# Ledger of designs, part 63: designed miniproteins, single chains, continued (2)

Each design is a single chain, and the fold is of that chain. pLDDT is the mean over its residues in the fold that is shown.

## One batch from the design tools (miniprotein)

Design m6301
Fold by ESMFold2-Fast:
Structure m6301 (fold): chain A 60 residues (1-60)
Amino acid sequence: PIQLTLKMASQETAQIFAQNLKELDPTITATVTGTTITLTSDLTPQQLIGLVLSSLGDLL
């Protein structure tokens, strides 16, 4: 599996982002620790990055 670690501006933003990712693809495991999100998925690195970028674009 591929892992990506993202740092968000706030814990609230991190929680919202993790929720949005799980709604888009429930096979993604997103763990939030403070302002840091760790994503684990069986997607290719390119597919996971693309999904992350799409989610960031749709974030409130």
Scores: mean pLDDT 75

Design m6302
Fold by ESMFold2-Fast:
Structure m6302 (fold): chain A 56 residues (1-56)
Amino acid sequence: MTLEELLKRDGTQLGTELYLRGLHDVVAEASKLIREGRYEEAKELLARALLEWRAQ
């Protein structure tokens, strides 16, 4: 599998996990970006959200 295909596949699993943690809005936007092929934007959004969540 390529990194792009792995990220697309893992995006679904990560989205489910974030939803269970109460980050529903972030996962919805990130999932949309991934489905539209905006993988870098989705990755940055998820990374930033996770950092902010862990920092506070």
Scores: mean pLDDT 66

Design m6303
Fold by ESMFold2-Fast:
Structure m6303 (fold): chain A 81 residues (1-81)
Amino acid sequence: MKEAEEKDKEAQKLKEEALKAFEAGDYEKAIELLEKAKELAIEAARLAKEAGEISEEEMEEAIKQIEKEYETLKAEAEAKA
């Protein structure tokens, strides 16, 4: 539980840093930070499943949603670069 929550918090922090880089016009840095945040968010979902908090199916759906969200944000940064 706590480990999954901590990884999710780390992902959120990196996402915020990515948005600040985007506002500063550093789109390459924003993309790199979004990629790292996505990895941490996926790890948080896997840890939640390992802790028995979500099912395998719920984990797979969460990962799909995470991938969609972060790829959308990355595409927006790429369009601005």
Scores: mean pLDDT 80

Design m6304
Fold by ESMFold2-Fast:
Structure m6304 (fold): chain A 89 residues (1-89)
Amino acid sequence: MVLKEGEVLENETIDEALIVEKGAVVKNSTFAKGVPVVLKEGATVGPNSVFEEDATLVAEKGAVLKSGTVFKEGATVIADEGVVFEEGV
């Protein structure tokens, strides 16, 4: 699935590979076990989003992770320089 500029995904469970493009936002959502997620420059995740076990996040420069984003045991985060982590991530 690809979330494009201006799109908002909220209060959902994502159970497939997700690419979040510039200007797209994911809020209050759960990334299911083993789901690969890519945040492009200017993409936003949070607040209160959860990465379940074995979920993988690749965050590119300029991606934003908002407060309350939670990574469960076994979730992997690969963040480029210039990724913004808000307080509480």
Scores: mean pLDDT 81

Design m6305
Fold by ESMFold2-Fast:
Structure m6305 (fold): chain A 75 residues (1-75)
Amino acid sequence: KLEEEAQRYADLARRMVDAAGRSLNAGAPRVEVTIKAETDEIAESAQKAADEGYRRALEALPPDAGEIVVKVEKL
């Protein structure tokens, strides 16, 4: 169901951004997270979760950390 898929993508996006933050903290210069969604509803859910994860990752990263770029692409 769309609600279950949206929640799954939201959880995945959150985890991916958290993992990207850890990669930057370990010395990666830039990490790009791309999420591909088949519907607008899934894309919106993933984007909101990614934005929340990005905010948390920024709080944990040192000032000299690289960049996280999050992209949500509709198929």
Scores: mean pLDDT 70

Design m6307
Fold by ESMFold2-Fast:
Structure m6307 (fold): chain A 92 residues (1-92)
Amino acid sequence: MKTLEEILEEFRKRVEELIADPSVTVDEFIDALLEAFKEGLERLDALGVTPEERQRFVMEFWRLADEALDALGLTDEQRDRFYARFQEVLSA
């Protein structure tokens, strides 16, 4: 099984790969980020991590996502759409 650190490193690599791929659209990028986030949460829940470790993953995801969205130059409308979907995943 992966540790929290390995899960975070895999997530960072995934974000870097998506940013580096010129064929990925903004919508595909957002979908892939949210899928990776959901997968990460499911893995952490399966591992029985502490609430502190789970919160660390959520905070790190938010930080990486915000940085990636800024790097891609997303519009306010695109950011609002991402944040709404992020909240939906987090609330599930």
Scores: mean pLDDT 75

Design m6308
Fold by ESMFold2-Fast:
Structure m6308 (fold): chain A 96 residues (1-96)
Amino acid sequence: MYVVPPDDSTQMSVSQIQQQRDRYIQRIRDGTDLDTIADDFIQMSQTSRLSGASDEQQRDFVGIMDGTARMLRRARNRDEAIGIVQSGYDRLISMS
């Protein structure tokens, strides 16, 4: 998979992070392929920045998103996948 920098970077607030968490959980419940969601998380790690984040917080954001994507690809069922997404996003919220 190639990574091309987008023209626009997304800067996410805590509210937007919470909304994204709930949206991805719903997509998993609706039967969206976990690889598709994991690819979205990898793309977000390359294109998104936390609102007001330091360089250290941005590195943590990237690590959390990439780690969540890897765990999601290994999830055995939807409930496990939902737990992985919740855990990853809760870490992002705690950093904000």
Scores: mean pLDDT 73

Design m6309
Fold by ESMFold2-Fast:
Structure m6309 (fold): chain A 57 residues (1-57)
Amino acid sequence: MGIDLRKVAEKSGVSPRTVSKFLELALEGKTGSEIAKELGISVETVKKIADVIVEEA
């Protein structure tokens, strides 16, 4: 998948580095709650990132 990290970050209200880390943790099989804790963001923000990625894919 050619995911545009910059566009996902802009739409999600997070940094491109946060989107990159989200993808790494998701590929490791981490849950939304685990990703939220690791990145220091809310579960709601994690869900928003996931929704934006699906829209950009």
Scores: mean pLDDT 79

Design m6310
Fold by ESMFold2-Fast:
Structure m6310 (fold): chain A 61 residues (1-61)
Amino acid sequence: DGLERVKKVAEKMGVKLSDEELEKDPEELQRKIGEAGKKKPLTESIEAGREAAREIARELE
């Protein structure tokens, strides 16, 4: 799912990326972030939840 999230973020920023481009550098970065999250799920999961809630609230408006 990291690749899907990176693709969505790139689209929101107006960046045109092909699947091949995503499979190279961006996906590798997402994997590193995911591995770090596994070590500290408590802090990072809470922060991610807050960020998601804020985005959802903004979309509702």
Scores: mean pLDDT 55

Design m6311
Fold by ESMFold2-Fast:
Structure m6311 (fold): chain A 61 residues (1-61)
Amino acid sequence: SELVEKGKEYEKKGEEAFKEGNYEEAVRYYMKAGQYYIEAGDEESARKVAEKLGEALRKLR
């Protein structure tokens, strides 16, 4: 699915931003990845990305 591939692209960008300490950027990319996974009906990938989003949000404290 093209939507799943887009989700993977943004998830990877979020992971790269997270590794660099750019947590605000990681949040933005994970949100985009989640939107694509939800649109694709990929509930498992959406849940996984939501966990990563939560971790990035915790780093902004």
Scores: mean pLDDT 88

Design m6312
Fold by ESMFold2-Fast:
Structure m6312 (fold): chain A 62 residues (1-62)
Amino acid sequence: MLYRVTIVGDRPGFTSDGTKLEKGETLIASDIRFLDDGFVVFTTEDGRIVVVGAEDVEIEAL
């Protein structure tokens, strides 16, 4: 299943390739995992891992 993930908070997300995701940016994720420490980890369709605060994202199932 695919998900649209939007950065809605002022804190950026970080990708495994070192790219920073700022407020207002969107990406498509193939997998999403919620962590106990208030972070979300998701995998993009091209295999990058992204870590972001759970309160800083909006997730929509496609």
Scores: mean pLDDT 80

Design m6313
Fold by ESMFold2-Fast:
Structure m6313 (fold): chain A 101 residues (1-101)
Amino acid sequence: MKDPIELIVEASTKNFTEEDILELIKSLIDAGYPKAAVRLLERYLEEVPDSPYAPEFYTLLGKAYYKLGDKEKAREYFQKALEIDPTNEEAKKLLEEIDKE
């Protein structure tokens, strides 16, 4: 089967917006594929590290690590999202939820 990371990278060159990629990654996490979401996010951030959607991508990376049980990496990525965009309410709420568990 074709690597989902390569599929998304190829799709990005064929009129996929960063918003479309963001929604696809959210769907992967919600469907129970957090490892696939991590691989896709790490590859995408490697190609476009200075993306204007970087705070949203780091928030999703934190969510994916949290679902994998890695609370420390989840916290780290939520903090990274907030360093770029301090007004990101989703990252802030998720960080607070980790600290309550």
Scores: mean pLDDT 76

Design m6314
Fold by ESMFold2-Fast:
Structure m6314 (fold): chain A 66 residues (1-66)
Amino acid sequence: DEEVVELLNELGRAIRAGDRERAFELLEKLREMGVISEEEFEEMKRALEAGDYDRLERLLVRAYLR
């Protein structure tokens, strides 16, 4: 899925830039596409709100590997 890979790359860039609004928008898109579950989205949202980008990246790797 080229679109999924592109969204994940954009999310990584947003996280590294500290762009929380963009990162949240991209997480919502991943949830809408079914790439991440509701539970995964809520965990990632909490990590993003806490500014814990290391945890957010670990959660993304876990979700993508399923």
Scores: mean pLDDT 79

Design m6315
Fold by ESMFold2-Fast:
Structure m6315 (fold): chain A 71 residues (1-71)
Amino acid sequence: SANEKAALEHLSKAGKLETNPEAAKLIEHAGAYAGAGAREQAIELLRKALSLETNPEAKEHIEKAIEALEA
């Protein structure tokens, strides 16, 4: 759907920025869950990634991905 596409685009941008390696793995796993339609699991992993990430642009993209998955 358009919401999953938007979430995956934001996760792609977050993954290309400077990120904590643990946060990067969580983003990658969240992308796989989002692509499979497992929205709740993806959101849980993204909230964990958001708690570890320090780059403001990466944080914004993670937040936008969560918003898209919650829509």
Scores: mean pLDDT 81

Design m6316
Fold by ESMFold2-Fast:
Structure m6316 (fold): chain A 96 residues (1-96)
Amino acid sequence: MKEEIEELRKKANEYYIKASSYKLRAMSSEVEKEMTEKIMEKKAKEDPEKRKEYEEKKERAREESERLRKEALEKAEEYEKKAKELEEKAKELEEK
């Protein structure tokens, strides 16, 4: 019984770590998008003849970043749910 509670808590912690990792990935994707937008805007000002090319690269970066961010946040939520379920199970066993 004590070993089962410890195992559940250990597993919950593993899932919380995974959820945190995915949240960091979502944040990184957003920062990378902002940096790409600033770089492309600067390049468009320096070379107006290539403005359309830089605008297209900016849009592709936005679409890619938004997709990656959404996927990462969905995975983070999934792992947080699993962690909470395991913690609840451990509490039920501890109270009995």
Scores: mean pLDDT 83

Design m6317
Fold by ESMFold2-Fast:
Structure m6317 (fold): chain A 56 residues (1-56)
Amino acid sequence: AEEEARIARIAAALGLPPELTPQQRERLRVSLEVARKLREIGDEIDKELEKRKALE
């Protein structure tokens, strides 16, 4: 449910029609997964930077 909602939101933001081909849906899912991974990495980097700043 949440995955489908996110795919629909991204498709709408890109101006894509509501009816996507299976290949287009798969590409959007892969892009979502990559974006999620990058956000998690960014959050961990920010957390480490805050720790180091507190020590300096």
Scores: mean pLDDT 72

Design m6318
Fold by ESMFold2-Fast:
Structure m6318 (fold): chain A 75 residues (1-75)
Amino acid sequence: MRQRILSITIDQNLNIGQSISKNITIDGISYNVIIHRISDNRYRVIITDSNGNSQSFSINRNLNVGDIINLSINI
């Protein structure tokens, strides 16, 4: 199985319970990325491909504007 690194830039502060959505394209494949803040130091990231397949990730740190999250996704 091939993997790619998906890089996501945090461009706004998230309050607990907030979500942001981004569309990212790698190798011609479009991904929808949802980042949801669960607590002060916990986020859920859901990456959905154009076929509706989803991959979920936990981020266990505080995220500030300008931070970059690098996720290894299955392609």
Scores: mean pLDDT 81

Design m6319
Fold by ESMFold2-Fast:
Structure m6319 (fold): chain A 84 residues (1-84)
Amino acid sequence: SLLEEARRLAEEVVELVREAIRAALAGDWEKAEELLKEAEEKFRELLELMAKLPPEVQAELAAELRARLAELAAEAEEVEALLA
């Protein structure tokens, strides 16, 4: 189903961002940039797919994705603050 494909793409985006953060924290900026480019490509695919879903489902998936990405960003900021 389109919803299952959207959830799969959302999971792929979150995982790529998580890996990019880990690479950046390890000092591997080249790998971090490559992973972020892949995440951007998958995110574009996700947005195109989400546009085909009902607005209520779009809002729910967008909220879920934003919450997960915000959680990753908070974790990265805490680690960065500890290393600074």
Scores: mean pLDDT 82

Design m6320
Fold by ESMFold2-Fast:
Formats: structure tokens, C-alpha cells, sequence
Structure m6320 (fold): chain A 81 residues (1-81)
């Protein structure tokens, strides 16, 4: 279980970084794609957060998910500008 959650978290970090790169291009199509990907990541993080709380995952994992949720919201705000 921990291995699955950690893999998801690590993958989300990669997706956030890719979205930042796409937004930085200034290309409307790349920005729109990044926004859709970030919305998918937001939904995934909500699911993983609930799962982690229900299964008493270590607080450091819960904190990482919370930080990632904040990062997704921040990058979405940048993409909408």
C-alpha cells in the first residue's frame, strides 16, 4: 500500500513539473493541455489524500500530498492568467 501511494506522489511531482514547462511556452494549446492535466492531478490527489487518512499513512506522506495540492492550485492560477 505505501509503495503504491509513494509511486503516485512521485508521479504527481513529475506531472506538476511538466505542466509548469508547458505553461512557460506561452502556447495556448500547451497551456490548455497543462490545465486539463493539473485538474486530473487535483482529483487524483483528493482521492489519495482520503485514502491516506483512512489508512493512517505516516504524517510526512499526508503533508507531501497537502503540499502537492497547494502546488497544483498555484500552477493552475498561473495557467489561467
Amino acid sequence: MDDIVRRVIDNVDGQINQARSFISTGDPDMIQYAIQQLQNQQNLLDTVYDFSQRNNMPQDIIDRITDQRSQVQSVLSQGRS
Scores: mean pLDDT 83

Design m6321
Fold by ESMFold2-Fast:
Structure m6321 (fold): chain A 56 residues (1-56)
Amino acid sequence: GMAELQAQLEALERGLALARAAAERYSDDPTTRAVAEGEERRLEEQLAAVRAQLGL
């Protein structure tokens, strides 16, 4: 339902913020940075899907 989608949106926004912070923190380590960037892209895609379902 709508409440579950809103909860997912909030969780994904928090996850994306953490992933971005990790990518920034480990920017000098190419392996760790690549993993963090991959997680950012995955979370951005999931966030876009949830927003679309909410009509945002």
Scores: mean pLDDT 81

Design m6322
Fold by ESMFold2-Fast:
Structure m6322 (fold): chain A 65 residues (1-65)
Amino acid sequence: SKKEEIKKLILELVEKELGAKPLEETIEEIVKLLLDKSKLDEIIDFIKNRGFEELAEKIRELVES
């Protein structure tokens, strides 16, 4: 599902960049906000500002597809 694809993408990119697994609860909250679209632009900007520009673009595509 779209939610599962976004969750996996976030998990993989965060593990790659931080070298540690994030809390699943944190990933779930981010996915919920993105799928609700109420905070989409805020979350995408937040991710880009943290240095995950490619991740942000992939998430936007998945949410808007």
Scores: mean pLDDT 70

Design m6323
Fold by ESMFold2-Fast:
Structure m6323 (fold): chain A 63 residues (1-63)
Amino acid sequence: SQEELDKIIKELEEKAKSLPNTPEGRDELARLVQEAAEKARGLTPEQREYFKKKIQEIVKKYL
C-alpha cells in the first residue's frame, strides 16, 4: 500500500540522517537501500518509479 511504501521511505531517510559521513556510513546506507528495496517488492509501476525517485534523492543527499 502507499502508506506502507511511505513508511519504508521515511524509515530509510531517518536512518540515513543518523549515519556518519565516512566510508562505513556509506556502506551502511547502501545496505539499508537494498533492505528497503526488498521490503518494497510487489509495487505497481507508478509506486516503483516513486520509490526509485525517493531513494535516489536520499542517496544524493547523504552520499
Scores: mean pLDDT 77

Design m6324
Fold by ESMFold2-Fast:
Structure m6324 (fold): chain A 50 residues (1-50)
Amino acid sequence: MKIRVLDLEGNEVEDAPEVFYQYAEKMGLKVGDQTTISLDGKTYIIEVVE
């Protein structure tokens, strides 16, 4: 599974921490699915791209 992580301003998070991958896997996301996660007062968008 390959993911893309964006902040709410649309900036991509390079070298996304493993917590984003673990969250996407726990949520059972498939290619094309999106979810949101809040970490340290910030909201991020996770998208599964492969």
Scores: mean pLDDT 79

Design m6325
Fold by ESMFold2-Fast:
Structure m6325 (fold): chain A 64 residues (1-64)
Amino acid sequence: SAEGERLIEDYLTALHMGDEALAARYRARLRELGVSEEAIRRAEELVAAGDARAAYEVLMRALE
């Protein structure tokens, strides 16, 4: 959904900015929408490895 896409983009931006409080709020919202903790952790590992595109794809599939 368009809302889910924006939420993922905002979450990845918060992680990139190092805004831990904002990232935690978006993470909680993703979990409410059915994204598993495993998918979130995998996405964060990919962001840390410099692969933001793969992180986005993992989270998008989890929202399906």
Scores: mean pLDDT 86

Design m6326
Fold by ESMFold2-Fast:
Structure m6326 (fold): chain A 113 residues (1-113)
Amino acid sequence: DPLAEKTPEEIIESLLYFALQLAKIARDDPSIDDETIARAARTVANALVQAGKLTPEQAEEVASILTEAVRRLVAGEDPFEVLTEMARKLAEILGYDVDPEEVARRALERFEA
């Protein structure tokens, strides 16, 4: 399981990158509705539970944060602001000490490459 070997910062960065990718797919494909976005977010959060990185309770909150971030990105909000807020909320829920702006910048740089 590739998720089991990730550090806290790598997990948050991967979730931010996933939000960027899902938002791009949703913008390119009008058949991707809000329910599809929410389902994808729950699938990723549940994968982290299976990897031992989240409790089921944390997974519900992570899925909610991820869904909201994707919706905001699809709506055309500033990606750096959305991802920084997402990283901050994820770090708080997971109890990780990370720099939200640095993690957001790394996710954006990877997505834009």
Scores: mean pLDDT 84

Design m6327
Fold by ESMFold2-Fast:
Structure m6327 (fold): chain A 60 residues (1-60)
Amino acid sequence: MDLEKGREYYEKGLEAFEKGDYKSAVEYFTQAIRYFSRAGDEEGKERTQLLLNKAVSKLL
């Protein structure tokens, strides 16, 4: 189910972010946003977008 896959990628993104692997975090959060969007989970999408933006800022 797309919502469950969104949650899975969100968790993987958080794990990568906590380890300082910001490139992998960006990839996982991007996948999570796609699945949350398909599931119609606007709150999950918005929350993940904020974390994606933070991960991208760490790469600069």
Scores: mean pLDDT 85

Design m6328
Fold by ESMFold2-Fast:
Structure m6328 (fold): chain A 76 residues (1-76)
Amino acid sequence: SAEAEAAVAEAAALEAEAKAAGNRTAALAAGVAAGLAGIAVGVGKIAGDPEFAARLAKKALEAAKEALETGELPKF
């Protein structure tokens, strides 16, 4: 789950950056992505599937990056 943990940290950093820029939509998207990545880490620990957790965290992180670039909410 090192990849999932890294994705959670990166999503949190994107949220902080978006808040500093005053971009509320991107901040909300990054916050949601961080929450989903955190859930993925938890699910991966319970199921013993760190690859599944990493895949979900990666998707959430990419969605947050897209929201930051476009100013739109990500499509999951």
Scores: mean pLDDT 68

Design m6329
Fold by ESMFold2-Fast:
Structure m6329 (fold): chain A 90 residues (1-90)
Amino acid sequence: SEEAERAREAAERAKEYAERGDAKGAAEAALEAAEAAGAAPLDAEAGRAAAEAGKYAAIAGAKAGDRKAIAAGVAGAIAGAGALFEAGGE
């Protein structure tokens, strides 16, 4: 889906930013992935990508002491969990 593609691209950017030590960039990418997963809550692929992006933002934020990046990581994880739960049914 379009949202899954957007979330996957954002997750890849979050990883690249995290590898470069750019916590702010990783956080913005993780928020984009979370938005995409939120737009397609039944798309498990978008949810997984948002969780992955959130993980990278949280790791980069922890290394940098950046609370905004850690918060973006939490948002990505929540969006990912919600999407997976909805995709699996009740």
Scores: mean pLDDT 75

Design m6330
Fold by ESMFold2-Fast:
Formats: C-alpha cells, sequence, structure tokens
Structure m6330 (fold): chain A 98 residues (1-98)
C-alpha cells in the first residue's frame, strides 16, 4: 500500500505541473524524513496522496481526508497543540486559493 500511495501522489503532482523526477524526489524525501522521525510510513504516504489529490482537483472531500490524517500524524509526534494551529492555517489557505 505505501508504494501504491507513492505512485498515486507522484501521478497527481505530475498532473499538477511538477516534473515526474522532481515529484519522485519530493515524495521519497518526505517519507524518508517521516520514517527517521518514527512516524508510520503508511499513514504519511496516505496523507500525501490525499493532499496531492485535493491540490489537483480542488475537491474539499480529499482536503478533509488529508486534514484527518495530518491530525493523526501530529498526535503520533506529540504536537497536538501546534497541529491545531497549522490545520487552521491550512484551512484559511485552502479557502483563499480556491
Amino acid sequence: MVEEYKKKTIEYLEKGGIPREEAEEIVNRIIEEAEKAGLDRLLVAEALRYEAEARLTKDEKYFEKYLELAKEIAEQLGLTEEAEEEIKKLKEKWKKER
């Protein structure tokens, strides 16, 4: 499943105008950094997939799924208070860019 989410994320980033090679480097780097931080690779890969789809489609349902996964990631890091503030900023940015 991690590899499936990575492939989907790369595909959405490429459709969004990021060259495939650059998209692969970005996705691999984020997952590697997450693994070093002790985060669940599957959870991070799933979050990236929904973020990329939300960004490409501008569909709020994928953005909401991304936010749910981002909260779970923040809880694993013990960053619940900081996550609430970042999620608020992400929601404001999403409304402005739509």
Scores: mean pLDDT 78

Design m6331
Fold by ESMFold2-Fast:
Structure m6331 (fold): chain A 55 residues (1-55)
Amino acid sequence: AREQALLELARLVKKAMDEGITDPVEILEKAIQEAEKQGNTEVAELARRGLEDAR
């Protein structure tokens, strides 16, 4: 469960970077939006923690 959430977060981060987003805050905000769209609350919470650390 946790390992799958971390892998999915990594995929969403990579997707944002591949779209040309270079700001770590913007990357994590994009990851949160995609995780919420998927209904994946665990990935969304992990991305929110990363966003707090990236500030």
Scores: mean pLDDT 77

Design m6332
Fold by ESMFold2-Fast:
Structure m6332 (fold): chain A 69 residues (1-69)
Amino acid sequence: GREELLKLIGEILKKIGDIIELEKELEKLKKEGASEEEIEKVEEEIKKLEEELEKLRKKLKELSEEIDK
């Protein structure tokens, strides 16, 4: 129901926030001339969070579709 939907939205928003923070860190590292290894590490963390976000979005869509049935 609504409580599960709100919880899922909260998890999605948290992941989006985490991605935004890592994107800012990535921009800072690139501007400061950080090593390729440090840049790749942050890019890998962003990719993992984007994959988790996609799974959460799929769950949100499924939950939304169940409300209409």
Scores: mean pLDDT 81

Design m6333
Fold by ESMFold2-Fast:
Structure m6333 (fold): chain A 95 residues (1-95)
Amino acid sequence: VKEMVKALDETEKRLKKLAEQARKEGDEESYKSLEQSVKIVEKSKKLIETGEEMDIEAARLGLAVTSTSLSQSKSPKDQEASKLLRETLDKIEES
């Protein structure tokens, strides 16, 4: 659980930086998608902190769906966020 939460904390910080960059560049669509991704990571941290198998699986599903949605975007920032979420999922599954 601790290593999973640590991975999500790192991912959250990186997603927030990408969202801020999108905002500064005037990319409002990527800013909104990246902000939504941050909220999903925050929710996933709370689910994983319960330590319950069903909550961990719910978190994994939410992250996977979000990663897939971002990968379908033409935005380079959304695609970078998708890769970050995939790497985070791999760390959660290997923990």
Scores: mean pLDDT 81

Design m6335
Fold by ESMFold2-Fast:
Parts: sequence; C-alpha cells; structure tokens
Structure m6335 (fold): chain A 90 residues (1-90)
Amino acid sequence: LAAAMAAELERTKEYIESLGKEGKVDELIRAAKQVYEFAERVLRDRLPPEVLRATAETAKVASDYAKQAGHTELAEKLDRVARELEEAAA
C-alpha cells in the first residue's frame, strides 16, 4: 500500500507541475487544495515515512505553484503541512 501511495503522489506532483507550467490556474488551485486535505489526513493517520516524505514533496510543489498564482494563504498552509510531514518522517 505505502509504495502504491508514494507512486500515486509522484504522479500527482507531475500533474501539478504540468498545470503550473501550462498556466491552468483554476485546475492548479483545485489540485493544490486536494493535496492539502490529503496531506492533513496523512499526517493525522501517521502513515509510513515513505508516504509522509512523498506527500511533503508534493505539498511543496503545490505550494510553489499556488504562490506563483497569487494564492499565498493556500501556499502558506501547504508549506506548513509539508514541514510537519517532514518532521513526522524523521
């Protein structure tokens, strides 16, 4: 399960990067919000370190693109949960 979740998160990260590069702001923000909600659940459930790290990486990418799109509050939430996930994975 953990390996499958990590692989899906890698695909999600690539999808968000694609949306950001193409300037699809509405889709990007919807995806970023979904990543944030997922990240909070992953942190709450204390999933394996591999999943925590993959989720943190995805949240950081989502944060960077959300910030570039002018959604600074969402970006701050994503940065915060990413740091918490990294700390939990240690």
Scores: mean pLDDT 84

Design m6336
Fold by ESMFold2-Fast:
Structure m6336 (fold): chain A 113 residues (1-113)
Amino acid sequence: SMLDEIIEQLEEALERLRALVERDPDDEDLRTALALVELALEYLREAKESKDLREKLRLVELALNAVEAALGLLRARAARVDDPEVRALAEQLEEIARKLRELVAKLREEVAA
């Protein structure tokens, strides 16, 4: 499913972000972005288990907000430090956010039906 694909991609992004945090553990933007990606994954896993379309939509919207916040922090980091890994991870999170927006749109249509 689209949700399963998004979860897998976000788990891959989480591992990459953990590696960046381990390399620079004092960077608050990277540590906060890590916490936000972990929170987004928790929301998406709860959404996967939910049988209520409205609850599923709410959880996916919360996950999208967390991913967009993490993306903002990675972009702030990329502006301060010339790191191709940070830029590549930001591009990956931007693609994940795009897929989450598509999933939100689909769920909104299902709730309205």
Scores: mean pLDDT 90

